# Designed miniproteins, single chains, continued (2), part 59

Each design is a single chain, and the fold is of that chain. pLDDT is the mean over its residues in the fold that is shown.

## One batch from the design tools (miniprotein)

Design m6020
Fold by ESMFold2-Fast:
Structure m6020 (fold): chain A 84 residues (1-84)
Amino acid sequence: SLEDLINEAKKFVEDLINQGKSVEELKKAIEDYVKKLRDAGVPLEDFLKIVGVIVETIRNSDKLTPEEKEELIEALGKAVAEAL
């Protein structure tokens, strides 16, 4: 379900941040995750909702600096554009 996909995406990003992954590792993991969602045939509307949850998860993290958040969100946006 869309709710399950949203919850899985949120947990995936939170777990990576909580594990103390580097910004480069987070960028790569998020880019790969976005590509896998599109390759799996997730409908565009649902895909964009999941992307929105990933953005909010990054923005709400207390473990990332504002600069790291900006870098990750920019990389996510680029990956989304390339996956469309």
Scores: mean pLDDT 87

Design m6021
Fold by ESMFold2-Fast:
Structure m6021 (fold): chain A 58 residues (1-58)
Amino acid sequence: MDELARRVEALLKELGLTAQDVLRLLGTSGGRRMLEAIADRLGVSVGEVLDALERLAS
């Protein structure tokens, strides 16, 4: 879990985004595709990425 949050944060920094930016986009098709792309890149489920983003945005 902690390692996943760290990897998500590192990937978002490469893209110039914050966890809060991604969470704000979740109501859009683009936001959902972004979650799927992150999950695929890290080899985890979309739900695990979402949980990591919520922790990073806290």
Scores: mean pLDDT 79

Design m6022
Fold by ESMFold2-Fast:
Structure m6022 (fold): chain A 86 residues (1-86)
Amino acid sequence: RIKELAEMMERGVEVMREMEPELGELGRKAAELAERAAREVAEAESLEEAIRVVAEMAREVAIAAGLPEEEAERAAEEFLARALAQ
């Protein structure tokens, strides 16, 4: 359900912020993208919309980390699979 996914996103944002000193700019970018995704997930009216938001965030984080588009898409699919497994 949407609330569970939003809670997971918020927890993820907290973890990323705690790790920001170690991850530097990448950690900061990831936290920003995760915060936007968490907000959009909370506003989503369906699980499908929430899932798409999470996949988009995973793609953007991977690209920010310097991964090629092919690797970014694979990272998004993997993240989506893990999110659905919960």
Scores: mean pLDDT 69

Design m6023
Fold by ESMFold2-Fast:
Structure m6023 (fold): chain A 88 residues (1-88)
Amino acid sequence: SNLDEKINKIIELLKKIREILADDPEFVEMVENAIKGFEEIKNDSSLSDEEKKKRILASVNALLDYARRKGYPEEVIKILEEIKKIIE
Protein backbone atom coordinates (compact mmCIF):
# COMPACT_ATOMS: atom_id res chain seq x y z
CA SER A 1 0.00 0.00 0.00
CA ASN A 2 1.00 3.68 -0.23
CA LEU A 3 1.42 3.80 3.56
CA ASP A 4 3.66 0.68 3.52
CA GLU A 5 5.92 2.43 0.95
CA LYS A 6 6.08 5.55 3.19
CA ILE A 7 6.94 3.43 6.26
CA ASN A 8 9.68 1.63 4.29
CA LYS A 9 11.14 5.03 3.24
CA ILE A 10 11.04 6.24 6.88
CA ILE A 11 12.88 3.08 8.04
CA GLU A 12 15.61 3.66 5.40
CA LEU A 13 16.06 7.27 6.61
CA LEU A 14 16.30 6.06 10.24
CA LYS A 15 19.01 3.58 9.17
CA LYS A 16 20.91 6.55 7.68
CA ILE A 17 20.69 8.42 11.02
CA ARG A 18 22.02 5.31 12.81
CA GLU A 19 25.10 5.37 10.53
CA ILE A 20 25.69 9.13 11.10
CA LEU A 21 25.42 8.76 14.91
CA ALA A 22 27.18 5.36 15.23
CA ASP A 23 29.31 6.79 18.12
CA ASP A 24 26.21 7.62 20.26
CA PRO A 25 25.00 4.25 21.64
CA GLU A 26 21.98 5.70 23.53
CA PHE A 27 20.54 7.41 20.44
CA VAL A 28 21.45 4.43 18.21
CA GLU A 29 19.38 2.24 20.58
CA MET A 30 16.45 4.69 20.39
CA VAL A 31 16.62 4.67 16.56
CA GLU A 32 16.90 0.83 16.41
CA ASN A 33 13.84 0.57 18.71
CA ALA A 34 11.95 2.96 16.39
CA ILE A 35 12.90 0.90 13.29
CA LYS A 36 11.69 -2.32 14.97
CA GLY A 37 8.49 -0.62 16.18
CA PHE A 38 7.71 0.81 12.72
CA GLU A 39 8.19 -2.61 11.08
CA GLU A 40 5.76 -4.07 13.66
CA ILE A 41 3.25 -1.23 13.03
CA LYS A 42 3.52 -1.75 9.23
CA ASN A 43 2.71 -5.48 9.61
CA ASP A 44 -0.10 -5.03 12.21
CA SER A 45 -3.38 -5.69 10.37
CA SER A 46 -5.40 -4.74 13.51
CA LEU A 47 -4.33 -1.06 13.18
CA SER A 48 -6.00 1.43 10.82
CA ASP A 49 -3.80 3.59 8.56
CA GLU A 50 -4.77 6.59 10.74
CA GLU A 51 -3.64 4.80 13.95
CA LYS A 52 -0.38 3.68 12.26
CA LYS A 53 0.37 7.28 11.20
CA LYS A 54 -0.38 8.61 14.72
CA ARG A 55 1.95 6.08 16.38
CA ILE A 56 4.79 6.69 13.92
CA LEU A 57 4.39 10.48 14.16
CA ALA A 58 4.49 10.33 17.99
CA SER A 59 7.77 8.34 17.86
CA VAL A 60 9.28 10.70 15.24
CA ASN A 61 8.33 13.76 17.34
CA ALA A 62 9.97 12.16 20.41
CA LEU A 63 13.20 11.48 18.42
CA LEU A 64 13.18 15.02 16.99
CA ASP A 65 12.66 16.60 20.45
CA TYR A 66 15.49 14.48 21.90
CA ALA A 67 17.85 15.32 19.01
CA ARG A 68 17.14 19.07 19.34
CA ARG A 69 17.67 19.02 23.14
CA LYS A 70 21.00 17.17 22.74
CA GLY A 71 22.20 19.54 19.99
CA TYR A 72 22.71 16.75 17.45
CA PRO A 73 24.11 17.60 13.97
CA GLU A 74 21.89 19.57 11.56
CA GLU A 75 22.03 16.61 9.11
CA VAL A 76 20.24 14.41 11.70
CA ILE A 77 17.61 17.10 12.41
CA LYS A 78 16.96 17.53 8.66
CA ILE A 79 16.46 13.78 8.16
CA LEU A 80 14.01 13.63 11.12
CA GLU A 81 12.10 16.63 9.68
CA GLU A 82 11.97 14.84 6.27
CA ILE A 83 10.58 11.72 8.02
CA LYS A 84 7.90 13.87 9.71
CA LYS A 85 6.86 15.33 6.31
CA ILE A 86 6.62 11.83 4.78
CA ILE A 87 4.25 10.55 7.50
CA GLU A 88 2.12 13.75 7.68
Scores: mean pLDDT 87

Design m6024
Fold by ESMFold2-Fast:
Structure m6024 (fold): chain A 77 residues (1-77)
Amino acid sequence: SEEAVRKLREAADAFSQGNYEEAIKLLEEAVRSGDPEVARWAAEFARYLADYMKKQGKNDLAKKAEEVARLAEERAS
């Protein structure tokens, strides 16, 4: 739980710095930490990232963010 929350904070920090690939990676790590509440928040953040990446024309990163969102939605249950 503490590790998962820390990874969520690190993902938000990476995003604020424009490090989108790192933000997506950290979100996936947070989801894989096994905390369902963190997974729920990560799903929302990953969907936001996917839309943001599409707007930037970064389709490969958008696809990765969508994959993280799907994993997070499964683990939020």
Scores: mean pLDDT 84

Design m6025
Fold by ESMFold2-Fast:
Structure m6025 (fold): chain A 62 residues (1-62)
Amino acid sequence: SSEQQIAELDQQLEAMRQSVEAHKAYLKETLSPEDFEWFNRQLDLVLQRRERELAEQKARIA
């Protein structure tokens, strides 16, 4: 069960990474390079924070 819970959190994180990359691809086509650079940095920060949160959750399960 703990292994399954950890696997589910890993799947959730991977789905989020894929969603962020798809969104970045869309923004790159629709925004100016300057605006894209700003949003790209913001999305990276949000993803990094979520990765940390999920890592903390996994540590508590193990």
Scores: mean pLDDT 85

Design m6026
Fold by ESMFold2-Fast:
Structure m6026 (fold): chain A 72 residues (1-72)
Amino acid sequence: SQIEKALEKAKQLLREEAKKHNVPQEVLDAMIQRIEDTVQALVDQGVPEYIILARLAAETSEALVEMRRYAK
């Protein structure tokens, strides 16, 4: 599934960014959980895959920006 592959890549990107900026584990876990919950909710609602992929990309980008705020 394209969604499963994109979600796994997103989680890998978030873990790497968190490591670089010393983001607390609890914050990283919360961000990943929020993204997983959002994607699952859209899948359960029958939202088209292209919209789910776009939402996943947006949520991932927002999380990466938030992680960058831990760097001065």
Scores: mean pLDDT 85

Design m6027
Fold by ESMFold2-Fast:
Structure m6027 (fold): chain A 69 residues (1-69)
Amino acid sequence: EEEERKFWEEIRKKIDEISDKIGGEEGTKEQIRYLGKRVGKEELAEKLLEAIKKGDIDEVNELMAKLIS
């Protein structure tokens, strides 16, 4: 679980980097929405998207933990 959270933190950094370079905001949004649907927590997925837009690493990490748990 802790290891999975670190893994998702690394993925978030990669997603931010790709989104900035390629303008892949649609791909990033769809990935997050897909995760939210899979775990039945679409509201958390929406909050996570906002945290990513802000670049708020602490909020992203917290929301990821809630989304996965």
Scores: mean pLDDT 66

Design m6028
Fold by ESMFold2-Fast:
Structure m6028 (fold): chain A 100 residues (1-100)
Amino acid sequence: NAQELYDKAVKALLEGNFEETAKLAQKSIEEAKGKDPVLEVAAYALLSQAYRALGDVEKANEYFEKARKLADEHPEARPALVRAQAIGDEGIKKVIEKQG
């Protein structure tokens, strides 16, 4: 289900596997669409962070804007957007710390 795919995406991100994070987040979005706007926003935000980590700034910006617009339509999803961004920042930080 969408939540299980999102949880797997979070795990992949914290392990520094940003390509796997993007794939799992995309699948989570596909399952959440029209059913769970909170999870859809979180998954878009996580997908944005994965593309940022991969250096794809254009896709990162595209998916962040999708998350932001959907959160504007569903204000209850705003805390999920903030949490997903924080998770993304933590995952990227862990990879940088291991390389430094």
Scores: mean pLDDT 84

Design m6029
Fold by ESMFold2-Fast:
Structure m6029 (fold): chain A 89 residues (1-89)
Amino acid sequence: SAAELERIREKQKEAAKLGVDSAVGTVAALLGVSVEEALKKYTYEEMAELLVKEGRYEAAIEILTKELGLSREKAEEKVEEMKKKLEEE
C-alpha cells in the first residue's frame, strides 16, 4: 500500500541519519518501531532473518554485506540457509 511504502521511506531516511544501511530502516518499518529501537533489540543477523521471512532477500543481503561485512557470496549463502530453516518451521 501507499501508506506502507511511505513508512518504509520515512524509516530509511531515519536509518541514513544514523549512518546505517537503508535495509535497517525497512526492518524498523516492518516492526513498527524507531531505527534506534530496532538496533537496541535486534542483531543485524536477526534483522536479516526478519527480512528473509518477509521475502525481502536483497535487503537481507544488504544488511549482511554493509553492516556485518560479509562478501556478497557469503551473504547469499546465509540467506539460503535462513530460507531453508524457515521452510522447516
Scores: mean pLDDT 85

Design m6030
Fold by ESMFold2-Fast:
Structure m6030 (fold): chain A 99 residues (1-99)
Amino acid sequence: AKKILDEIRRILEQIRELAKTLPNPELILRQVDIGLDLVDELSSLPETPESTKYLEEALEYYRKALEAAQRGDVQSAYDYLLQANAYLSRALVIQKKAS
């Protein structure tokens, strides 16, 4: 899912820029950095049908995080980023075992 990873990266970059305008951006910025590191690792590994499902779930939560950040809802943005990163981490575990 190169297209899914490319979309996740774009969304994370948008959240990073928005976070600079939010109060106490440090927690959101940390989750963005974690997500970008996970995207870089996943981009070097072969995709599986199982890992694709987790990538799709991660993408939905990154989209929710972006929408929350655009509304200035710091708590929801942070919570959605935690869930998105958890799904992305699960995809990474699956793809590492398949490689």
Scores: mean pLDDT 86

Design m6031
Fold by ESMFold2-Fast:
Structure m6031 (fold): chain A 72 residues (1-72)
Amino acid sequence: DRELTLKMLELAQQAQQDARDKAEKDGEEVLDVSAVAERTSDTQARLTTTVTSKKDGKVITKSSSQDLTVVP
């Protein structure tokens, strides 16, 4: 229960950092990064990461989702 929630939070934090690093590496100015983990079953969650950045004077929003198997 709590261990699963903590692991989902850890994965969400890592995904935010990875998304920020990738955007900066791609030459984008990061304006906002969010990651949300939603439980889909007792052992599975979906992680959705959204990055809002600015590149060449344009504001762009990228969203990605991945399915996670979380073992407590």
Scores: mean pLDDT 77

Design m6032
Fold by ESMFold2-Fast:
Structure m6032 (fold): chain A 75 residues (1-75)
Amino acid sequence: MVVRTHVATMSPALAAGLLRQAAASGEVLEEDIDEATGSGRVVHRSELTDGLVTLTGETRDGRTVLTAVVERFRN
């Protein structure tokens, strides 16, 4: 199993857009998006990567920290 983590800081509107795009992709296991604040969490299974992708947005002081965790079950 390989885990990769990516973190970026962006506007709430951009973060909300990325969370919605993630929710439109693959097999969605968890979806909780607050579009007004850009906060939320999306977990989807990717058949192409044989793994899980977790995207989490946390909004504080008018900025959103977006964390992407990619977990592959196979090499």
Scores: mean pLDDT 76

Design m6033
Fold by ESMFold2-Fast:
Structure m6033 (fold): chain A 89 residues (1-89)
Amino acid sequence: NPRFEEIYKIVKEKLKDLSVEEAQNVAIEIIRYALEKADPSKKKTLEDLIERAKQAKSVNEAAFIAARAATIAGLSPEEVKKILDELLK
């Protein structure tokens, strides 16, 4: 999925210098944005991804989970970049 790969690269780059706990928290916030935009049929999948993000063992795993949620919700790479810029102020 080209959109997923583009979003994952953006999220990985933005989270690379964070601790695992900080990356988990940012991933959860991205998934919350995804929940607001997503079709109702996808809400349970996104809620499950929040629980997975809480258990992420690495920054890259947190980034992967966040990128999956953003892709499922139909967020663009540009929208994800803007969300990250607001969260990482």
Scores: mean pLDDT 88

Design m6034
Fold by ESMFold2-Fast:
Structure m6034 (fold): chain A 95 residues (1-95)
Amino acid sequence: MMKEIEEKVKAFLEKALKQPGVTPEQAELGALVLEISLLVDAGVDLEELIKKLEELKEKLLKAKKESEDGEKEALEKLIETVEEEIKKLKEELKK
């Protein structure tokens, strides 16, 4: 199952990078979101989900650092949402 997820994520990333108007950073974010979705569907453990959400947070923080205009505020809200989800999943792991 993991190898199939990796192959699907790689295929998505390669296809996204060939699309006009898609930046490498946008393609990487989309690929990571797809990977997290596929991992949830596969019923992976909470530790793996937390790890992928932390990777998503790092990518969003980098995007915020490089962004201009109103994009920073939208990215900040997304980062806060991801941080809250990570916190909830970490609390669930402690039960």
Scores: mean pLDDT 73

Design m6035
Fold by ESMFold2-Fast:
Structure m6035 (fold): chain A 83 residues (1-83)
Amino acid sequence: MEKLEEAIRKLEEGERYARAGDGEKAAEYFEEASRLAKSTGLPYALMASDYAEQGSRYARAGDYELAVQAGKLAIEYAKKAKE
């Protein structure tokens, strides 16, 4: 599904920006990914959306390590939703 593929791409970008210490960009990408994943209504995609939203909050707070962990979980669940 195109929406899940786009969500995964945005989650990967969010994780990359979080690792670079760019919390604002990381949060923006996680928020976009959360919206895309949630719009599919798939159970694993809803879990991915929740983790992406958590990653966004951590990134804005400057908790980059937790933001990366949340992003990785979001990617894992988004991939499960796609498969």
Scores: mean pLDDT 87

Design m6036
Fold by ESMFold2-Fast:
Structure m6036 (fold): chain A 77 residues (1-77)
Amino acid sequence: MSHILAEIEAAGAAVRAHADKLSPEELAAIENELVAAYLAASGGDLETAIRHLRRAAELASDPELRATLLALVERAE
């Protein structure tokens, strides 16, 4: 549980670091997926949390951010 929460926090930090490269709509969509991942992880639903982290990565148009988020998904699995 604590490990996946750390990966979600790292994902949030990566998104903030790349926020200037994202549209407001893309940023909001990615942030919504990370919030959903955090709520699922906090409730013990690790499969749903990983699914939302993966969706956040898929929404990222910036290839560097996408690669970072996908690496965090792999670490959470």
Scores: mean pLDDT 84

Design m6037
Fold by ESMFold2-Fast:
Structure m6037 (fold): chain A 108 residues (1-108)
Amino acid sequence: MDLEKELKELEERIKKDPNDLRAWLERALVYMKMKEIEKANEDLRKAWQIVKKNPSKKGKAEFYFYLGIMYKYEKNYPLAEVYFKKAFELDPNLLDDPRLKKLYEETL
């Protein structure tokens, strides 16, 4: 996948809707793949502020799920397991989302 193209599409999504939690989380994942760790962490902080402003079990589950994916990408499997467990405890139906199912099943 072209990371620069994906980044540009996510930047446009965030510009149109600054409260699009998934766009912030997906951009953090792209930055992590690009080894732009500080930018990834800034996007994660913004995503957490969105969750705090409109708290829902689903929003918190999605946030923790992306942390699990990111730790799995870094091969920190113990932390990945902790965050996946937190995500699935908050939303057992999280993998009904085709995008989240794909991320969970694929090697990053």
Scores: mean pLDDT 85

Design m6038
Fold by ESMFold2-Fast:
Structure m6038 (fold): chain A 65 residues (1-65)
Amino acid sequence: MMENLVFSLTAAEARRVSAAIRAAMGQAAMAEYRDAVRNFDFDKAAALNKKMAAVARAELAALAA
């Protein structure tokens, strides 16, 4: 998660964003991200991180509305 997002969120908002990322990605995709990071597959890790960032932005927009 971007540092600016962490400092801008309350603990409750941070939990909601984290829950939304887990729900959207699913257990399999989260495991795949961990494996990509562990195996230094930076292209795959970056693609999954981009998906997580998109979910975080959508959830933050929903919280602001």
Scores: mean pLDDT 71

Design m6039
Fold by ESMFold2-Fast:
Structure m6039 (fold): chain A 62 residues (1-62)
Amino acid sequence: SKVQEVLDRTDLDRLVGSESAEFLRKHPELLEKDAFKTFSSIPGIDESRAKVLANHFEERLA
C-alpha cells in the first residue's frame, strides 16, 4: 500500500522513537484512517507536533 511505502521510506525512529515507529509499521492502517489521531496517541508527542507529522505524512501520500 502507499502507506507502507511511505513508512519504509521515512525515518520513523527519528520522528517518533524506535518503539512507536515499530508499532506504526505493524499497524499502517491506523495512519490511513486518521494520521493526526494516531500520532497524537504516541507518548511524548503533543498535539502541535502530531499535526506537523500528520501533514507531512498526508503530503507524501498525495
Scores: mean pLDDT 74

Design m6040
Fold by ESMFold2-Fast:
Structure m6040 (fold): chain A 86 residues (1-86)
Amino acid sequence: MKKEIIEKIKEELKKKMEKEGLEESLIKHAISAIELASDFYNPSEEQLKKMAEAALKEAKELQEKRDDISLPQAFWRLFDAVEEAL
């Protein structure tokens, strides 16, 4: 079932982001971006994996620039990265 795959990918992404020392707010925004993109695009399992990889990469870059970017801007940047990975 697609919901089980989405939940598994979200849990794996969250664990990877926590291991990388990412801030809780960025983790929450990255997971929300995956959820929103999944609702819009109905992605395959392989697309979901690419979306998760893109979200992790963008979240790491955003944490390095955290003084320059507001949290709402961070969400839309994460969403854009996830969308481009489709």
Scores: mean pLDDT 80

Design m6041
Fold by ESMFold2-Fast:
Structure m6041 (fold): chain A 70 residues (1-70)
Amino acid sequence: MTPEEKVKKLFDRLSMTDVPEELREAVIKLIEEGYEIDEGHITQTYAIMQKQGITDTDEIEQVLRRIIEG
């Protein structure tokens, strides 16, 4: 399964049809780097994005890394 297919499946399972492209790009990048990303990681990252107004892919990537790593 490609990283893009994994991302689509994860977002479909969360019923998140209208997610920012920047969030999808950050998740794809981390999956390509070998990180295992689950629905909880995505949900927590999206909640932080909405609360703090984060829209930049690099900043989203850093948030997602912190959730996965610590």
Scores: mean pLDDT 77

Design m6042
Fold by ESMFold2-Fast:
Structure m6042 (fold): chain A 79 residues (1-79)
Amino acid sequence: SLSAAEQLEKQKEAIEKAANDPEYAEQFRKEAARIAEEAEKNREEAIKAIRESTDDSEEELKKAIEIFEENVKLLKEIA
């Protein structure tokens, strides 16, 4: 199965692709704001889930958390 960091990297790629989809970019931008707000409200729980979902090293967990935060920032930029 995929590590937490690998799953979050794939999520980042999906966000970037959706934002550049000529048919749905406008609708995705509207949703991006709500998704970012949801992620911020649940930030502590999301980080806890990342740490509990894997036996990865502290370095890998730091990577996963960094990617999670990058994804939230990306969603805010898209909105």
Scores: mean pLDDT 78

Design m6043
Fold by ESMFold2-Fast:
Structure m6043 (fold): chain A 65 residues (1-65)
Amino acid sequence: LEITSSKSSINAGKPTKVEITVKYNGEEVEAELKKVVTADKVTYTATAVIDGEEKSKSLDLPIVD
């Protein structure tokens, strides 16, 4: 399972548009996205069911001043 972001970081003082894409074997799949925000980073966790198997992957984006 692959998780990618349109941005490598998030600016604390500005709204940042972030697009998260989840793929498996090169094609986009339906995934449940969980977003956890802390003081220094945003963590996205994607969970998808592929051929009856649950797969998950996490991506951390740093929050910069």
Scores: mean pLDDT 76

Design m6044
Fold by ESMFold2-Fast:
Structure m6044 (fold): chain A 86 residues (1-86)
Amino acid sequence: MSEVDKLLEKMKKEGEELVKKIKENPEEAEPIIEQFEKDYEEWKKKVEEMMKKYNVPVPGEILELEKVREEILENMKKAKEEVEKK
C-alpha cells in the first residue's frame, strides 16, 4: 500500500467524521465547511506552484486526492442543507 493510498483512506474517514459532526452539531457546519474550503484552495495553489517549478504533469495521485476532497466538500454541504430543513 502506497503512502498516497493511506492518505486517501484517511481523508475519506475524516470526511465521514466531519459529515457526522455537522449532522450532530448543525451550528458548527458553516465554520467546518469554510475551513475545509480554505484548506482545499491553499492545497490547489501549492500543487499549481509545484507543477510550474518542476515542469511536470499532474500525477494521477494528485487528481485522486482532489476528487476525494471535492466529494467530502459536497457531502458536507448536503449534510448542512439536510439539517437546515429540519
Scores: mean pLDDT 75

Design m6045
Fold by ESMFold2-Fast:
Structure m6045 (fold): chain A 110 residues (1-110)
Amino acid sequence: GLQELSEEEQQQAEQAVEKARQGKLSELTPIERLHAAYYILTKPEITAEDQQLLVQIYKSLPPEEKERFKQLILSLVSPENRPVLANLDENNPELFLKEALKLIQEEKQK
């Protein structure tokens, strides 16, 4: 599962992030893109470059994996902050991701 990456899966996730940063998202499977997203989201700090990459990953995903990505984001946001995201326009994924990533980053700084 996404929460229990082996050392080999962690190395694969790091390689997927590097390929994504090189603009090679099309060379990654949807699952590899989700692993790259998980790796970025579990870093101590999410940079502006990381946020842009996460938006690109989300937009590149098929509908099923987009839902998994949303579930992953919600799992990293405290229960108190989840209603804020539920009130956003679901048809605007960029706004949803921007707000979600801001909340995740603020929680990491506590």
Scores: mean pLDDT 75

Design m6046
Fold by ESMFold2-Fast:
Structure m6046 (fold): chain A 86 residues (1-86)
Amino acid sequence: KDEEYINKINRLLYEALQSKDNQKAVEELKRILEEIVKNEDKYISALFYARLLVKAKDSPEFKKLPKEQQENLKPIFDLIEKYVGK
């Protein structure tokens, strides 16, 4: 279950990276993050992974992406930070 949520987060990030239309990805990710935060004890690995992703937005690898892809991913990272970055 924990691994399933990590895999879903990875798929949603990949979808956002490849497409300017990321609204559905953002909505689905929000639902996943709400479930993780509500049940932290059940989703410890997914919570840890989400926190690592928040740090990735300021990484050199992220800065190497085309500007359009950085813009596409920004709402995703901002949403993750909102839920797990504290």
Scores: mean pLDDT 76

Design m6047
Fold by ESMFold2-Fast:
Structure m6047 (fold): chain A 98 residues (1-98)
Amino acid sequence: MEEEERRERAVKRAEEELARLLALKRAGDFAALEALLAEAEREAGRVISEAEAEFVVITSSGEIRKGDESALPLLVAAVARLLLAGESEERVRELVEA
């Protein structure tokens, strides 16, 4: 029961952050995306390169599905990096669901 509640909270939080990032991309607010990337990388304690971003999205979303909210800054940073690199919303959703 408590583990299910942790997983549900982590997934909901990730969905809320993903929706925010996608809304900024749709609005063309790349300055806000860059600011969120910088903040998420600070919270994660590391820089996410474009070359590793797809892998980081897959691994971080996997950890979040297990209830680990500490993976959220890595997911946010990696998604923001991909969106700034010109990746489609559809591609980002595929990586999160993988």
Scores: mean pLDDT 84

Design m6048
Fold by ESMFold2-Fast:
Structure m6048 (fold): chain A 95 residues (1-95)
Amino acid sequence: SRREEAEREMGEKLMRISDKRHDIMSALSNILKTSSDEESQKLLDEYNKVEKEVTELINQALDNFEQGKLDEAMEQMDRAIELLDKMYEKLLSKL
């Protein structure tokens, strides 16, 4: 059923978010290790803003999932993943 598919997709997307957060923190740690300048602090501030938006999207996705709004939940999860992917690409450009 769509619900069983959505349960699997939700779990997979949560794992992808966890993995991407780990990748971002590793990249950011490497940048901060090689430079502790103002630019590096701005990248950390930007990531903190992205994390706030990602957390809000995950919370909204979980609420929509509980309400049976499965497509809306998946869209919010995909948006969260997209934000993390863009942040990771930006950090890679600084390595």
Scores: mean pLDDT 86

Design m6049
Fold by ESMFold2-Fast:
Structure m6049 (fold): chain A 84 residues (1-84)
Amino acid sequence: MISDNAMAQAMKVIKDAYEKKIAPVPRVVPSAELLAAAREAVAAGRYKTVTKGGPAPLEEVGAVVEAIVDLGKVHEAVEQYNTL
């Protein structure tokens, strides 16, 4: 399961990389289960409803970053994080 903290941290990673005009930080290799859960969460638009949160496991954050990039939601994630 992907936590709201992992979603918020992944959005910040994407935003920081986007603003600096660099590629998102290389991933920890997430498990297939975590990557599937991250893709479902991103596809469902959970990045639109998350509040800024605390720390999260790096593996979950990496899975969400990969899902955002793979689904082409980088711009939407940056825009939503700027409204938090």
Scores: mean pLDDT 71

Design m6050
Fold by ESMFold2-Fast:
Structure m6050 (fold): chain A 90 residues (1-90)
Amino acid sequence: MSGEELKKKYKNFREAWIDLGYVTVQETDRPPITGPPAGSVLGGVRLLTLEEFVNMPKEELIDYLERLVENDPNESFRKKLQSLVGFLKL
């Protein structure tokens, strides 16, 4: 999957994840791999790479993002994550 396809499929997630500094997206034939290192955690929740995110089933991804919302101490970041959950529930 290209970076362009990731931008189209996960527009709100891409924007929120970039704003949080967790990942950058490139226009390539491969998903971007520039995210936090494996094992990175936010409030005890491990941060996903974009490749893991793309391959995760929708229902599991929603559950994962809801756990991030509960554990993020920053209200602005929680609002962005809640927007992503809303996008995925459409």
Scores: mean pLDDT 54

Design m6051
Fold by ESMFold2-Fast:
Structure m6051 (fold): chain A 79 residues (1-79)
Amino acid sequence: TQKAEDVKEATIAVAEETKKKYPEAKPVMERLVAVAERATDVETLERVLGEAVKIYAAGEKAIPEAAERVAALERELAA
């Protein structure tokens, strides 16, 4: 849907800006973009965007908690 595509594009944009501002966030941002590219439902895409925004807003200190939640999302997408 258009909404899903919009959320995916927003996630990529936030990830690119976050990687520029916080280089330490590059691995987790790339993992979030990969999850967004595989996601088929708007709920998962909104969760991914939310995690990217949290890291952008809070910086490096948000990375450990976000990485754990991203690992959970990756497991949910795995068969």
Scores: mean pLDDT 82

Design m6052
Fold by ESMFold2-Fast:
Structure m6052 (fold): chain A 94 residues (1-94)
Amino acid sequence: ESEKVRELALKAIKEGNYVVATSLALYLYGLGDREGAREILEEVAKNADKEIAEIAKTLLKGIENPSDVDTIQEAIEKLYNEYPEEVKKANELI
């Protein structure tokens, strides 16, 4: 399953769908694919618009320190609240 999600996230990056890629990276992290999530979030942080790149950078810090649940939750909440349609698209791919 994580292999398929990685493929979908990389396709989203290639298409410029960075919110979709970020949502799929969070799903990868939930599946235990921490390295896959990191790779996707690094690409988003490098190539996305400032606001989305900052969300990805915050999530990368959270993955490195998973005990910082408040920081991760705030980044997730911002992503879901500000980009609900893109998050919905990511969920429909899984």
Scores: mean pLDDT 81

Design m6053
Fold by ESMFold2-Fast:
Structure m6053 (fold): chain A 61 residues (1-61)
Amino acid sequence: KLEKQLRVIALRVLVASEGFLTPEERAQARADLEALVKELGGTKPLEEMTWEDLQKLVDEA
């Protein structure tokens, strides 16, 4: 459970880092985050998810 929380946090930070990642690296991080959200039973598109929505998914997993 904690390991999944840390992965969600890390991937979200990477997706938010516009000046640090190449477009390809950002797309990969976003895809990884989307896959993790789907694995946890996420009901919202990633674009509509808040930080609290992500935390709730991990907590309920």
Scores: mean pLDDT 67

Design m6054
Fold by ESMFold2-Fast:
Structure m6054 (fold): chain A 100 residues (1-100)
Amino acid sequence: SIDDKIAAIREEALRLARRLVAEGRSAEDVAEAVTLYIYTRTLDLFPELPDDVRKELVERLKEIADEAVAAARGRSPEEVLEVLERMVERMAEEVRKALL
């Protein structure tokens, strides 16, 4: 189902974010990696998405990533992880909206 595919993207993106933070990667690096993962995985699972929907989705994911990076500045490592986990949740919702 669509919901199962979105849940899988969300869970895999959360694992990626947690791993990269544990490895000491910056919020900028984590946000970039997660954005690319969610976007490319969405296109792999939904190859028939129209070009205009793809363009809108990548623009929204980049906006969410930029907001998360800004929110993470000056925060503790634990707070940075919470910000990046909320970023993943917001990105998964944008994927759902793109799919209707």
Scores: mean pLDDT 91

